# Designed miniproteins, single chains, continued (4), part 55

Each design is a single chain, and the fold is of that chain. pLDDT is the mean over its residues in the fold that is shown.

## One batch from the design tools (miniprotein)

Design m13882
Fold by ESMFold2-Fast:
Structure m13882 (fold): chain A 83 residues (1-83)
Amino acid sequence: SHMEEEVKELLSLQIQHISGKKPDPNKPIGEQLPTVAQQMVLLGFLRKHLGIGLPELSKMTINDLAKLAEEIFEAIANSSLPI
């Protein structure tokens, strides 16, 4: 969807900013942000801008995060339980 594409672009820009390298949307974030400090910076951005808290960030890809963000925002918009 359009929202998934926008989230994917935002995540790609944040990962590039943190790593200084062009991100790969199909690789695990832990491979692109190998330090705990880098992963914590990304987690902070996710919580602040997307409302996402993830215990397993290092195992996910940009594509996985964009899909999850879309599902979370759709669920919130539809007022699905629990509120």
Scores: mean pLDDT 72

Design m13883
Fold by ESMFold2-Fast:
Structure m13883 (fold): chain A 73 residues (1-73)
Amino acid sequence: GSVNTEPIEYSVELDGKVLSTLLYPKGKELIKEFNENTEFTDKEKSIEFLKELYEKGELDEEVYEALIELLEK
């Protein structure tokens, strides 16, 4: 498939303050695809997948943290 380089904005509300984090489409779509297309019902496996991407330098710290929060909910 084609690689989309346009960042996607992810909004998080903490203590009544809206924080916007820019997520690359690949990061957000990877989590969506992983959750939809894997047999894992365990969030730990999704978190392990994100850790590997972060260690490889494919995810920024802000993107990694935002995706972890998304999975924990």
Scores: mean pLDDT 54

Design m13884
Fold by ESMFold2-Fast:
Structure m13884 (fold): chain A 62 residues (1-62)
Amino acid sequence: SSILTEEEYETEVQKLLKEIEELKQKIEAATDPAEVTRLKAELRDKEIELGILDIKFAVSKV
């Protein structure tokens, strides 16, 4: 596994947080149930990615 630098971690976190907020706004605005389901799945995937990134950074810093 590759070690994340502080700069790499901050960049990826900010990117994921922006994508998560954009997805939340899209879900709030969406009127099609099928689109809502798809957006919620994408949101879940991004939240999982953020959690994995946090673990990788924590392990790298110990």
Scores: mean pLDDT 80

Design m13885
Fold by ESMFold2-Fast:
Structure m13885 (fold): chain A 91 residues (1-91)
Amino acid sequence: MHAEKAREYAEKALEAGKDDPGGRAAGRAALRAAEAAERGEDPLVASMEAGVAATAGGMAYTSGEGEKSREAGRYALEAARHADEAARERA
């Protein structure tokens, strides 16, 4: 379920952030983390992608210029958490 949840939140982040560069970056990073989790990539690589998504999501959430950018950051953080859990369960 973690890889599936990572994908769900990544898609929500992409939709919420589509009109803002910071939100778009957070959504893209979240999608990469979700895809790494879905493909069953090396757990270290998958955890690194989740870390990138968490950083981008945190930036959009804390410094986002509008509610949609902050919402994208929030969803990206959830996607990163689920992607990291999926990676850790495979390690």
Scores: mean pLDDT 79

Design m13886
Fold by ESMFold2-Fast:
Structure m13886 (fold): chain A 93 residues (1-93)
Amino acid sequence: VPQWTEEEFEAVYERAREEMTAILEKAGLLDPEKIEEAIVGAVALALLAVAGAPEELIEKGLERLSELTGLSREVIRELFEVALRAAEALRAE
C-alpha cells in the first residue's frame, strides 16, 4: 500500500503550487523543470511526514532535495512547511 494516493498528492500539489512557485522564483530558480522537481519532492516529503514517517527520514529527504535542486536547506525547508500545511489541511477535512 503506498504512503499516499495520487488524489491526495494532486490535492496538496494544487493547494500549495502557487505559494511554492513564488518561493522558488524569489530564490532565483527560473527553470520550470527544476521548479517542478522541487515542488513534487516537497509535497511527497510532506505527505510522508503526515503519514507518520520518522523525522530522520524526512531530514534525509530534505537534504537530498537540496542536493538535487541546488537550493539551500532553508529554501527547501520553507517549501516543505508550505506543503506540510496543505497536507495537514487536507487531513483535517
Scores: mean pLDDT 79

Design m13887
Fold by ESMFold2-Fast:
Structure m13887 (fold): chain A 72 residues (1-72)
Amino acid sequence: GPVDEAEVAEALVLIAYGIAKAIGDNTKSPEEYEAGIEFLKRLSERFPAAQKVADEAIEELKKMAEELRKQS
């Protein structure tokens, strides 16, 4: 059948979250988590079906960025 856009969008959110987390964790750069947040916001705007998953991922990346900024 045709590509399920909602399924693809949710997978992209999880992949993008994982990449942003891995880069931020390895670089110790809050800007990398913040770049992930901006990407996820745009992705959820394009694919509203993924909004809830994206919002949850965004909140986790926000916490990670805030913790790093407090350590600097």
Scores: mean pLDDT 83

Design m13888
Fold by ESMFold2-Fast:
Structure m13888 (fold): chain A 62 residues (1-62)
Amino acid sequence: RVVRVTAETAFSEKGEELVKVTVEGGDDADVAAVIARLESLGYEVVSVEREGDTTTITVKKK
């Protein structure tokens, strides 16, 4: 099956660097795998938002 993952850099109102990762067409296991990889790269999860089959994960550097 096809799972699409996209990432973009954003800034908070305080100028903190954020990364927004969008996962489309994945299940809960695919989302968990993306989060685990981001954490292994030194990011911490700020928020996770789910809308249908699309999940948006916002992370920042530790």
Scores: mean pLDDT 77

Design m13889
Fold by ESMFold2-Fast:
Structure m13889 (fold): chain A 69 residues (1-69)
Amino acid sequence: MIEELVEILKAAKDEKEAAEKIFSLGVVPLKDIKEAAEKAGFDPEKVMKEYIKLEIEEGVELLKEAASK
């Protein structure tokens, strides 16, 4: 799992692209994202921040749909 994430992150040019690639895989624990980012040579806090931003955007969409009667 973590090794697979590291290989995906190594294909990214920066922390934003790394976060986008992780997000496209589905739900990944934040601790796994932090560890994989560190091993891939990225700033783990910056990758996590970009990932959380993407999750918030999707979460807002899901909440809007769930609130529809």
Scores: mean pLDDT 76

Design m13890
Fold by ESMFold2-Fast:
Structure m13890 (fold): chain A 113 residues (1-113)
Amino acid sequence: SVRDEIDRLLRASLELARQALAYAQQGNLKEGARLLTNSQFLRLTALSIAYLNNVPIDLRLQLEVERAMLAAQQTLLANAQANGSYSAAQVATTQANIARTQKRIADLEKKIA
């Protein structure tokens, strides 16, 4: 079903986000960033399919995906700042992306309560 396909994409997104965090924690920022990008793509694809088909999303699963992505984003940013890899513009963009993820988490927590 469409719902089962959305759930599979979200679970795949979650797994990639967790792997991204693990690689970022090991200092492998290139692989961490690649996996995080793939995680974000799968999440966006799942949300787009849900929207187009008027299918409700598993909010608890989406929350777990967003939390895993946030952890990976924060770890990648901290390491990139520590080693000087990011320009001021890249830092600002990444901080804005983190803020958007935090807002999505807060909104999801309110809907689930």
Scores: mean pLDDT 91

Design m13891
Fold by ESMFold2-Fast:
Structure m13891 (fold): chain A 77 residues (1-77)
Amino acid sequence: MYTEEQKELRERIMELLERMEALAAEHGRAALPEVERLAKELMKLTDEFRKMASEEQVKELMGEIQAKAARIAALLA
């Protein structure tokens, strides 16, 4: 079970990933500078989540992030 802080942080992380995917889908490689900026924000949020979450919760979130990141990378290729 997630705490409210963990849920909010997870929602922010997923929102950034959705925004990155939308930009990549709309603009392709032209979106790279903005996607890179959002990716840096994503890394900061995932580091904060990792500090407050269980190992199992971190693995679950990282799996979701990796799957989404692979789709974004394909759109940017």
Scores: mean pLDDT 82

Design m13892
Fold by ESMFold2-Fast:
Formats: C-alpha cells, structure tokens, sequence
Structure m13892 (fold): chain A 86 residues (1-86)
C-alpha cells in the first residue's frame, strides 16, 4: 500500500489523470492513515490540474468518519473549488 501511495503521489505531481483510480482505491482503505495520505495526494493532484477529476474522491473523504481525514479533505476541497470556480 505504501508503493501505491508513492505511485499516486508521483502521478499527482505530474498532473497525470492515472492518479485518480489509485486515489479512489486508497480513499477506500480501512486504515485512516492511508485515507489521510490519499486526501493529501488528492490536494496535490487538484493543484496540478486534476481538480475536476479528483473532486468526487475529495467529497467522499470530506464525509469520512475520521476527523483527521475530514480536515485534510476539506483543505483539498477548498483548493479544488478555487481551481474550478471559473
């Protein structure tokens, strides 16, 4: 799973939409720490031109039962919303 986090981050940094299905999988992890990292990587992806593509993942994580996941997802959502505003 750490290898998938590393791959998702690399793709997100490159603005590669291949990051999206990996982030979708990581966002469903039973480990809240993996979901926190997924939220952070989704934020990075949104900054690198993937805001529209990662928005559904971010919206799901913003409703996560874990408070830390919700905090990072909310930061990612704000960033994505600013990018998509116009």
Amino acid sequence: EEERLKEARRLAEAGDPAAVPILTELAQSPDPQIRVEAAKIAHLAAKNGLAEEVLPVIERLAQDPDEEVRIYATLALISAAISLKE
Scores: mean pLDDT 82

Design m13893
Fold by ESMFold2-Fast:
Structure m13893 (fold): chain A 64 residues (1-64)
Amino acid sequence: SSLVEEAKKLTQTLIDRMVALGASSEEIQHAVDLLGTHLVEETGDKRVYQAMMDVARERLAELA
């Protein structure tokens, strides 16, 4: 899979685990932001951050 597709899968797994641990929406959003920023710095692919934030937005809307 492309880096973007792997980043989306990683984000889904992260959110699933954080929800299971009782993390707040704010904690989840912050974690995805930090991880996404780090992955853009490591990969040079800006699309990674946007894709991860889109996954977080959609998942957190489901939890509201």
Scores: mean pLDDT 85

Design m13894
Fold by ESMFold2-Fast:
Structure m13894 (fold): chain A 75 residues (1-75)
Amino acid sequence: SVAIAPVTGGNVDEYAKAMGMEIVAKKELPDGNYLVTLKNKETGEIEQLTADKDGKAVGAVALAERIEKEPLPKL
């Protein structure tokens, strides 16, 4: 299990450039978001993430477990 830094709501194109990845596909989803497919230029590894209609990344699809950890304010 590898923790990937959360995307801060930046543009998917900016994320791809920062990570050395190329956007190879975009697919519209029924909820109005887009499934974006990225390819690492050096390794050829494929990563997928979901972007909203404004092109902002809302999460990585690959190993994104929805793990909500409720903080314990007291023991």
Scores: mean pLDDT 60

Design m13895
Fold by ESMFold2-Fast:
Structure m13895 (fold): chain A 67 residues (1-67)
Amino acid sequence: MTPEERAERVLEEARKLAEEMIKQGKSLDEVIQAIADLIAGADLSTEEKARVAVKVANYALELHDKA
């Protein structure tokens, strides 16, 4: 598995986690913390972790604003 494929898998996992937590009525702070924990545990470079974190944080904010 390439670093790009791994980053994409982590991004998909983080998006699913954000969607489920927001659907359950979790606060934005709880969602962001859970995403941060998921990304921190991922086997990715610092640069890829930052890229994934920004994408998922923006996605979580958009989902929370719709709820």
Scores: mean pLDDT 78

Design m13896
Fold by ESMFold2-Fast:
Structure m13896 (fold): chain A 90 residues (1-90)
Amino acid sequence: SMKDEVLSALRSMRTTLEMYAQQEKDPETRALYEEYAKRIDELIEEFEKNPSSEVIKRGIELAEKIAKDEKDPALKGQARAVAELLRKAL
């Protein structure tokens, strides 16, 4: 379902950010990855409770911000893919 696809995309990005945080040696960059993962977790909880276009739009905005600000090509690419998948769910 569209709901399952949205949740799967958000959970996948959260898992990647948690892994990046665990492997990151710079405290400020690690804290940034942890904060992004926390924000996605909050979006997952809100979307599970009340699926809405507004939650999806907030997810797109966060994924696009990560894609813009991130230097790592793999994480940047995943964030772009998640944003595209979420846009298709609107």
Scores: mean pLDDT 90

Design m13897
Fold by ESMFold2-Fast:
Structure m13897 (fold): chain A 87 residues (1-87)
Amino acid sequence: SAEEAHRERLEQEIKDVLESLKRAHPWLTDADVEGILRAMQEGAEALARYAKEKGLSPGTIRALLIMYHLAEGLSPEEAERRARELG
């Protein structure tokens, strides 16, 4: 469906950003990146917990949460607000 194609597109864009994050955080394994993607599918709280467990910086965790909420269709301002609540 169109909704499924939209989700697949967002997943690919998220994956590209996570590859960039892996370059900034060279200790992250491919399994860690896949774990972040899986946590994103479970929700914002799961994403925040997994990223903290993997030792990502507070700024990186906030960026991931903003990206998650933007992918949900929230405005940039609301995405930032919700990211602050969990980060």
Scores: mean pLDDT 75

Design m13898
Fold by ESMFold2-Fast:
Order: C-alpha cells, then sequence, then structure tokens
Structure m13898 (fold): chain A 76 residues (1-76)
C-alpha cells in the first residue's frame, strides 16, 4: 500500500527527502487524501517536537495514526 511505501521511505532516506518523495508519489497518483495526510504528519511531528520534548516517539506515533484515521473519515 502507499502508506507502507511511505514508512519504508522514512526508514531508507532522511526525513525531509522521504516527505518530498512521498508528496511526489501522491501527486503522481492524484491522491489528495494521501497528500493531506503527509502534510498533517509533518505539522504534527514539528509541533509535538517543539512543544513537548519529553513526549515519547511511540506516543507521538500513536497520535499520528489516530489523526490519520480521523482525516480519512473526514475526507470521505
Amino acid sequence: SIEEELVKLSETVDEETAIKKAKELAKKNKDTLLLKQIEAQLELEKWMAATDPATSDEEIRKKLEEMYKRFKEELE
């Protein structure tokens, strides 16, 4: 799936490059939902990292997955 490809990209290259490539993939497939999810992920990670440095990576990831599910439901 495209979501699995996004995760694989983030593990293989630096975070900035992975996000850029993921956006290109979403645009190529005209996947507006995926593009919005990528933007939301980037903003959430940036906000969480700046606001609460004590927050665990697992906790941030769980919140991100929850937001992704909510965004999919709202965009349907």
Scores: mean pLDDT 64

Design m13899
Fold by ESMFold2-Fast:
Structure m13899 (fold): chain A 83 residues (1-83)
Amino acid sequence: VPKIDPAEVIEQIRALGEREASLEELIAAELLAAAAESAEAFTLLGEVAARQGDLDLAISLYRRALELDPENERARANLAELS
């Protein structure tokens, strides 16, 4: 079963958050978060997108985090702030 390690994906997303990430890098990270099925990875990537001013992308990423974990308080709070 091709399962990506969620911890590795989260680490990559944190590294992107330490600098300005390109749209291509954000898309690649979204695919990795999806492969890992990690609500934390989607939430963290949404925070990176929001910090860079891509609010539409941030909203979509928080919604995907909530699809995986509806009780994710951080994703719910961040989505509510942007709506």
Scores: mean pLDDT 82

Design m13900
Fold by ESMFold2-Fast:
Structure m13900 (fold): chain A 79 residues (1-79)
Amino acid sequence: MKKVEETLEFEMELSEEEVEETAQFLLENRELIAELVPEIVDVLSARVEGNTLILKIVFSSEEAAEKLKELAEYRKEKL
C-alpha cells in the first residue's frame, strides 16, 4: 500500500508545558506507537503552538489516514 504523510492538529485542554511534555513523550515512544497503532508507520515530528499539538504522521495507507481523521473529527463533535 502507498504510505501517506499527514499533519494533524490537536487542540488540548492542557497547559503549554503539559502539551510540550506530551509531544516529547510521543517522539520518544514513536516506535511503540507504530506497534500499538497499525495505521501509523511513523511519527516524523511533534511541535507545540500554545495548547495545540501539531503532529506529522506517516500512515500505512490512504484508508488508514482517512479512518484516523474521522476519529479526530468525531472527538471534535462532543455533543
Scores: mean pLDDT 72

Design m13901
Fold by ESMFold2-Fast:
Formats: C-alpha cells, sequence, structure tokens
Structure m13901 (fold): chain A 75 residues (1-75)
C-alpha cells in the first residue's frame, strides 16, 4: 500500500467504502467499519490485515476476500 498512486489510493478507498456499506447486522464487521472510518487516509497494511482477520473470525470470509481483492487490484 505504501507506493500506491493517488489514483490507486482513491480506487482503494472507494472499494473499501463499498464493502463497508454492505455491513449492517454484524457487530464485529461494524467494529472494523468504525476502525477504518476513523481514518480519512488510506488504511495501512496492518489495518487491512486486522480487518481481514476480524472478518474471517466472525465468519465473514466472503467480505474478507473482497477486502483483499480490493487491495490486490490497486497494487
Amino acid sequence: LKKLSPEQKEELRERLREVLSQLSDNPFARLAVSVLASTNKLPTDEEIQFLVELLKKNGEEELADKVREAVEKVK
């Protein structure tokens, strides 16, 4: 994530917001949304990994995959 262009950073932010907007009933997913939403900058690799692990532990493997795909697509 450290060497993304401004264009790629914007794409990643849009992708993450799209994924986050689909979460409503899952308290762990809401916590992850809150963490990402508190930063108005691009999340760090550590923050992305934390979100992915949190979603997997909560049974949201499909959303975890979408987050990873968003990161991979803009790398």
Scores: mean pLDDT 62

Design m13902
Fold by ESMFold2-Fast:
Structure m13902 (fold): chain A 90 residues (1-90)
Amino acid sequence: REALEHVRKAIEALKNGDVDAAEKHIEQARKALRKLEPDHPAVGPLEKAINAVRKALQSLKAGNKELADKYIKEAEQHLDEAERLLERWE
């Protein structure tokens, strides 16, 4: 729940070019992820989404907007999978 919401906010911040907000939400998503049970099926997709958002952030900082857009799209796909698994499990 909280991890998923922070990943969404990080993606939104990246789309707006707000690097500081994206970095803050990535950190909050990681903290929320650590509160989930390791065996929770959403953990894997959430980790992949967070990693994709981090790669998008790094690409944006390097001035490679096309690569950042690719990683944002990958993050959105992993986030959608995590959301489906959270709905089925809860």
Scores: mean pLDDT 78

Design m13903
Fold by ESMFold2-Fast:
Structure m13903 (fold): chain A 69 residues (1-69)
Amino acid sequence: SHDDILRETIEELRKEMRKEGFSEEEIERAVAALRTLHDDLVDRGYSDEEIRELLERARRLILRHLRAK
């Protein structure tokens, strides 16, 4: 389900951000962004496969952005 995809993506993001030394506040802001994106994609009627791909891209983009700062 799309809810399981969201949970998996959030857990991967939290794991990677903690490993790289980001604060819990920064992690929870990034998680909130993924939840907002997920809700928008579900509301737009995207499939589970499309949601998985888009959330995974968003996770990578968030990490790339944070690493550049």
Scores: mean pLDDT 86

Design m13904
Fold by ESMFold2-Fast:
Structure m13904 (fold): chain A 89 residues (1-89)
Amino acid sequence: MAPISQEHLDALVALAATLPLEELRRLAAGLEVLAERREELEATPEEEREAAAREAEEEIERRVEELRDASKEELVALIREALERLSKL
């Protein structure tokens, strides 16, 4: 993955911050899981990739529930951290 420029990263975080709290929570969960599982998904054989993607979606749903009490500031911070991790890949 090509690294994301700091300007693009800041723009993405600013746009994410305009989302309703529910959507922001789902985005934070999705990006965090993607950052954590990207290496695993890239290493997964094609035959198992669909199952791995389904497992990631289930993890996202669990993470959304864990983030239900998170503030907007905390969710924006998680999105920035996940995007920074993804930009290094």
Scores: mean pLDDT 76

Design m13905
Fold by ESMFold2-Fast:
Structure m13905 (fold): chain A 96 residues (1-96)
Amino acid sequence: SYLEKANELIEKAAELLKKGEDDEKIAELLAEALEYTVKALGLETPEEAADWLREQFAAQENVSESTRRYVELLVRALEGDHSALKELVEAVKAVA
C-alpha cells in the first residue's frame, strides 16, 4: 500500500537522521514519502493535499508550536517550495 511505502521511507529518513547524514539526502527521502502520502489520502494533486492540511489544522488552537511549524513547512513543500523539506529536516534535528 502507499501508506506502507510512505512509512518505510520515513523510517529510512529517521535512520539517516540518527547517523548524521546530509540534510539534502534526508529531504529527498521525505519528498518521496510525501508523494506516497498524497496518494494514500486519495488526493489527485499536491495542491489539494496542502488545502486539506490547512482545513484540518485551521481550527486547532491547542496544537503544539512544533506541530504547527511542521505542518506549515509541509504545506510549503506541497506548494512547490522544496527548500521547506530541508528546513523541516533541520527543525527535526534541532529537537532530536
Scores: mean pLDDT 73

Design m13906
Fold by ESMFold2-Fast:
Structure m13906 (fold): chain A 116 residues (1-116)
Amino acid sequence: EKEEKVVKYIVEEFEEVAPELVELIKEILKDLLEKLGLSPEELMLSYAIFRLSIIEAENSVEEMKKNLLKEYEEIKKLKSREEIVELLRKKLKELGYSDEEIEAIIKSLEELAEKL
């Protein structure tokens, strides 16, 4: 039930910012839920990773799709929430975020997953 609310939130966000990616993100989220059993918080952390990947791709839909699939393949290899958090930390640090900003972002994503 809570997982479905998080999936709905992520899909609605993609419908607003990148509607051409909606079908791909739906397939990815279904696999993360059904095959990997990700928690609501792990789904929200994964969403942040996907969002960062499409921002880096600028205005190219084809590059955005490639980046989403690359991040999905990376997330599939992870065994725990801690590993997803570390992947997100690494990406935010590469983008120039401070350790303080990174912790605030992670906490906000966890709080958002709880609030849904």
Scores: mean pLDDT 83

Design m13907
Fold by ESMFold2-Fast:
Structure m13907 (fold): chain A 68 residues (1-68)
Amino acid sequence: SLDAREQEAARAAEELRRRLEEILKSRRPDWETLSEEEKARLAIEIAKERNPTLTEEEMEETLKSMLA
């Protein structure tokens, strides 16, 4: 089983992914036709726009989550 810190990080990453997906859907009505790479790039740009304090580590984790 994952320890408490890993579980918390996983939940945070999943919540962020869902939030970015909702924002992407609202901004891009054609989001379903976008490639996974394009979706990931747009999600990262939206995340940086809404949270400029995002660290490289947080962006990398988000990108991995979006592409996986």
Scores: mean pLDDT 68

Design m13908
Fold by ESMFold2-Fast:
Order: C-alpha cells, then sequence, then structure tokens
Structure m13908 (fold): chain A 90 residues (1-90)
C-alpha cells in the first residue's frame, strides 16, 4: 500500500537523521565548521521535504494518524539538530 511505502520511507529518514546526528556530534567536538555548514544545508533540505510530506499526508490521508505522528517526530528531531548546529556555528 501507499501507507506501507511511506512508512518505509520515513524509516529511511529516521536512519539518515541518526547518522547525521552522530556526524554532527563528532563535528562539534572537532570544531569542524565546514562539515557543520554542509550538514546544516542537508538538514534544511530534509526539513523542507518532511514538511511537504506532512502537508500531503494531512490533505490526502488524514486517517493515517500514525504517519502524521511519525512525521511530527522526525520534523521535531530535524529542528533539534538544526538548532544544535546553528548554536555550534554561532
Amino acid sequence: SLAERMREALRGFGRQLEELGKEIDAAIAAGDRATLEAQLATLEELLAQLERTREYVREKFPEETDLLEELERLIARVRELIARVRAALA
């Protein structure tokens, strides 16, 4: 189903965010500004993609509440990582 494919895609996003989080922690510890700037760009693109996906699910599949909850969780995680990177770059 479309919902099952979307759940698989969101699991992929979750794994990508876990790896980005580890790389961000390492880059912060190393003071690697170039890596942090590149990761910020990646996170902003991921945030935009997740927000578009959330609007699509809200409009087309409002009954898929578990997908909306997972999207909100991922969006919150991306925003947390963006804030962390921005704080390190300040």
Scores: mean pLDDT 87

Design m13909
Fold by ESMFold2-Fast:
Structure m13909 (fold): chain A 68 residues (1-68)
Amino acid sequence: SLVQALSEKFKIPQDELKGKTIQDVLLDVIQKYGKSVNDFLEVLSDYLGREVTVQDVLTQYKDVLVDD
């Protein structure tokens, strides 16, 4: 799952990711956890099987839950 992939990549507990949107998690990994935007986009791109940009997160995926 995307929750598991993000949890393993960033060492964030899965319970801190559940119920959050993809955009909320992007902001958390940057602001709360001090992680790379590029690393986040890599996890999403690998999970979805296509290249994902910041604009995709802010427009297409902004309201999508990471546990959907």
Scores: mean pLDDT 81

Design m13910
Fold by ESMFold2-Fast:
Structure m13910 (fold): chain A 71 residues (1-71)
Amino acid sequence: SEEKKEIEEKLEILIKTYEDLTGDSKLAEELRSLPLKEQLERLIELAKEKGWDGMVKAAEELLKKLEELEK
């Protein structure tokens, strides 16, 4: 669906932001290899560890949207 593509596009922006801020391309590639829901869940935990509350909130909103689409 277009809504799922929007989630994927917004998640990629967040993963790229994480990669750009940390320099951790290996972890970014590991994230991209996971299923979409697991990508979001792992990114939330990584962002929480960094104290990046804005990224946590954005990723949690995307996860909620994904879960509503998969019902």
Scores: mean pLDDT 86

Design m13911
Fold by ESMFold2-Fast:
Structure m13911 (fold): chain A 61 residues (1-61)
Amino acid sequence: SPVTEALVAEALRAAEENPERIEEMIAQLEKVLQELKANNADPAVIAAIEAVLRALREYAA
């Protein structure tokens, strides 16, 4: 979705500008994702956070 693509692009830009914070960003997003899943949040929101998390992990590898 355009929203997910924009969120991924923004997250990758933040990672490029602050590479020392990538691990913190991943940890924060993992917590958010776990809370969203526990609360049976909107599947589209869960998918968007999962896409951002995947992109950040691939960038960090």
Scores: mean pLDDT 84

Design m13912
Fold by ESMFold2-Fast:
Structure m13912 (fold): chain A 78 residues (1-78)
Amino acid sequence: GPEASLFAFAAEVAAASGFEEVAARARELQKNPPTSASPVPFLDLTLEAADLAKQGREEEARRAAERAIEVGDELAKA
């Protein structure tokens, strides 16, 4: 479904930016998409982390990636 495609995209972006834990969480969510929660916060945080990393803002990128993992863990429980 559309949710699986969004998680697939998040996995590719995270992997390309070196955020392997975010990529792994996105691949897990792609296989078992949540039925009761929006994928948007996870995607937004993943894209923010990638953009910050591209800008050389490593500390902020790491914090965004940590938040993406946190949101991904909550989505996996939903």
Scores: mean pLDDT 84

Design m13913
Fold by ESMFold2-Fast:
Structure m13913 (fold): chain A 107 residues (1-107)
Amino acid sequence: SLKEEAKKVLDEIGEILRELISKIPDPQRQAELLAEFDKIRDELMKLIDKMTPEEQEDFLSLLRILHEQLRKLKEQVEKSNDPELAEKAVRDIIEYLKELIENLKKR
């Protein structure tokens, strides 16, 4: 189903984010970002369950684009070996996902 596919892509996005977070040398900062992402993931999962089929298809398309962008970003972080770039990437994606949640809640 489209809901199951969207949840799978969201989990794949989560795995890439966790890998990026692991490159941040501060354990406290890692824990904070992981906790923040877990809250975001839980909210998105609830929102997916409330979506119409049309909304599910649109959201899945958006998640697939985000997943592909994250794969490329992960490769760039690995090539640069820059933990500041990794943290910036994680923060930018978390902010984007928070904006998505607010937009989905508004309409």
Scores: mean pLDDT 85

Design m13914
Fold by ESMFold2-Fast:
Structure m13914 (fold): chain A 59 residues (1-59)
Amino acid sequence: HMLSEEELSRLLATDPEKAVRAYGEQLGLTDEEIDEALQRAKEEGRHPFVVLEELAKKK
């Protein structure tokens, strides 16, 4: 049920929010953590996947 890197890249190009949510779920993050990562990425001008990876690493 995990999307491949290739599928995630494609999804990121067509629907960035859906790609970020799918990747966050694969990393074991909650919907709340994923929403915070999306908001933080927007505020900081960072790639949302990088923010998701940092949150997952913090666990």
Scores: mean pLDDT 76

Design m13915
Fold by ESMFold2-Fast:
Structure m13915 (fold): chain A 87 residues (1-87)
Amino acid sequence: FEELKAEAIEVLEEARERAEELGDERLVNMLQAYIEDVKRAETLEELRRTLRTLIAMLRHYAAEEPELAPLLDETVARLERILARVE
């Protein structure tokens, strides 16, 4: 559980750093909120639900902002790999 949670936080922190480099303040704020949502998960089931919600939100944002799609698609793929390992 802790390893999966830490890995998800790492993925989101890397994405936030890339968003800061790109100057996208909206995406930075969204990713920071997602990091806090993952940190609040106390069970594997809560982590699973949180990851599913975040993946859906990131996919929606990628559709709205095509210039960010490469970063967001990579982030989604990494989160989906973590989700696949959640029981």
Scores: mean pLDDT 81

Design m13916
Fold by ESMFold2-Fast:
Structure m13916 (fold): chain A 63 residues (1-63)
Amino acid sequence: KQSFVDAIQQAYDDGSLTPQQAQDLMFFVQSSSDQQVIDVLRQHPSFADRVAFARQFRQQAAR
């Protein structure tokens, strides 16, 4: 879990993520168990897919 948080922070610092994309990813990580995070990372191997998933997760949680 922490290694993915570090990856999000680095991608944000590198300019690869917008503030909103970084927030969506962080919200997903903070709202999910370590196992759920691992399962999602396995199902979404590309970083772009992870960003898209996190956005959908946040939108669903807001309902």
Scores: mean pLDDT 77

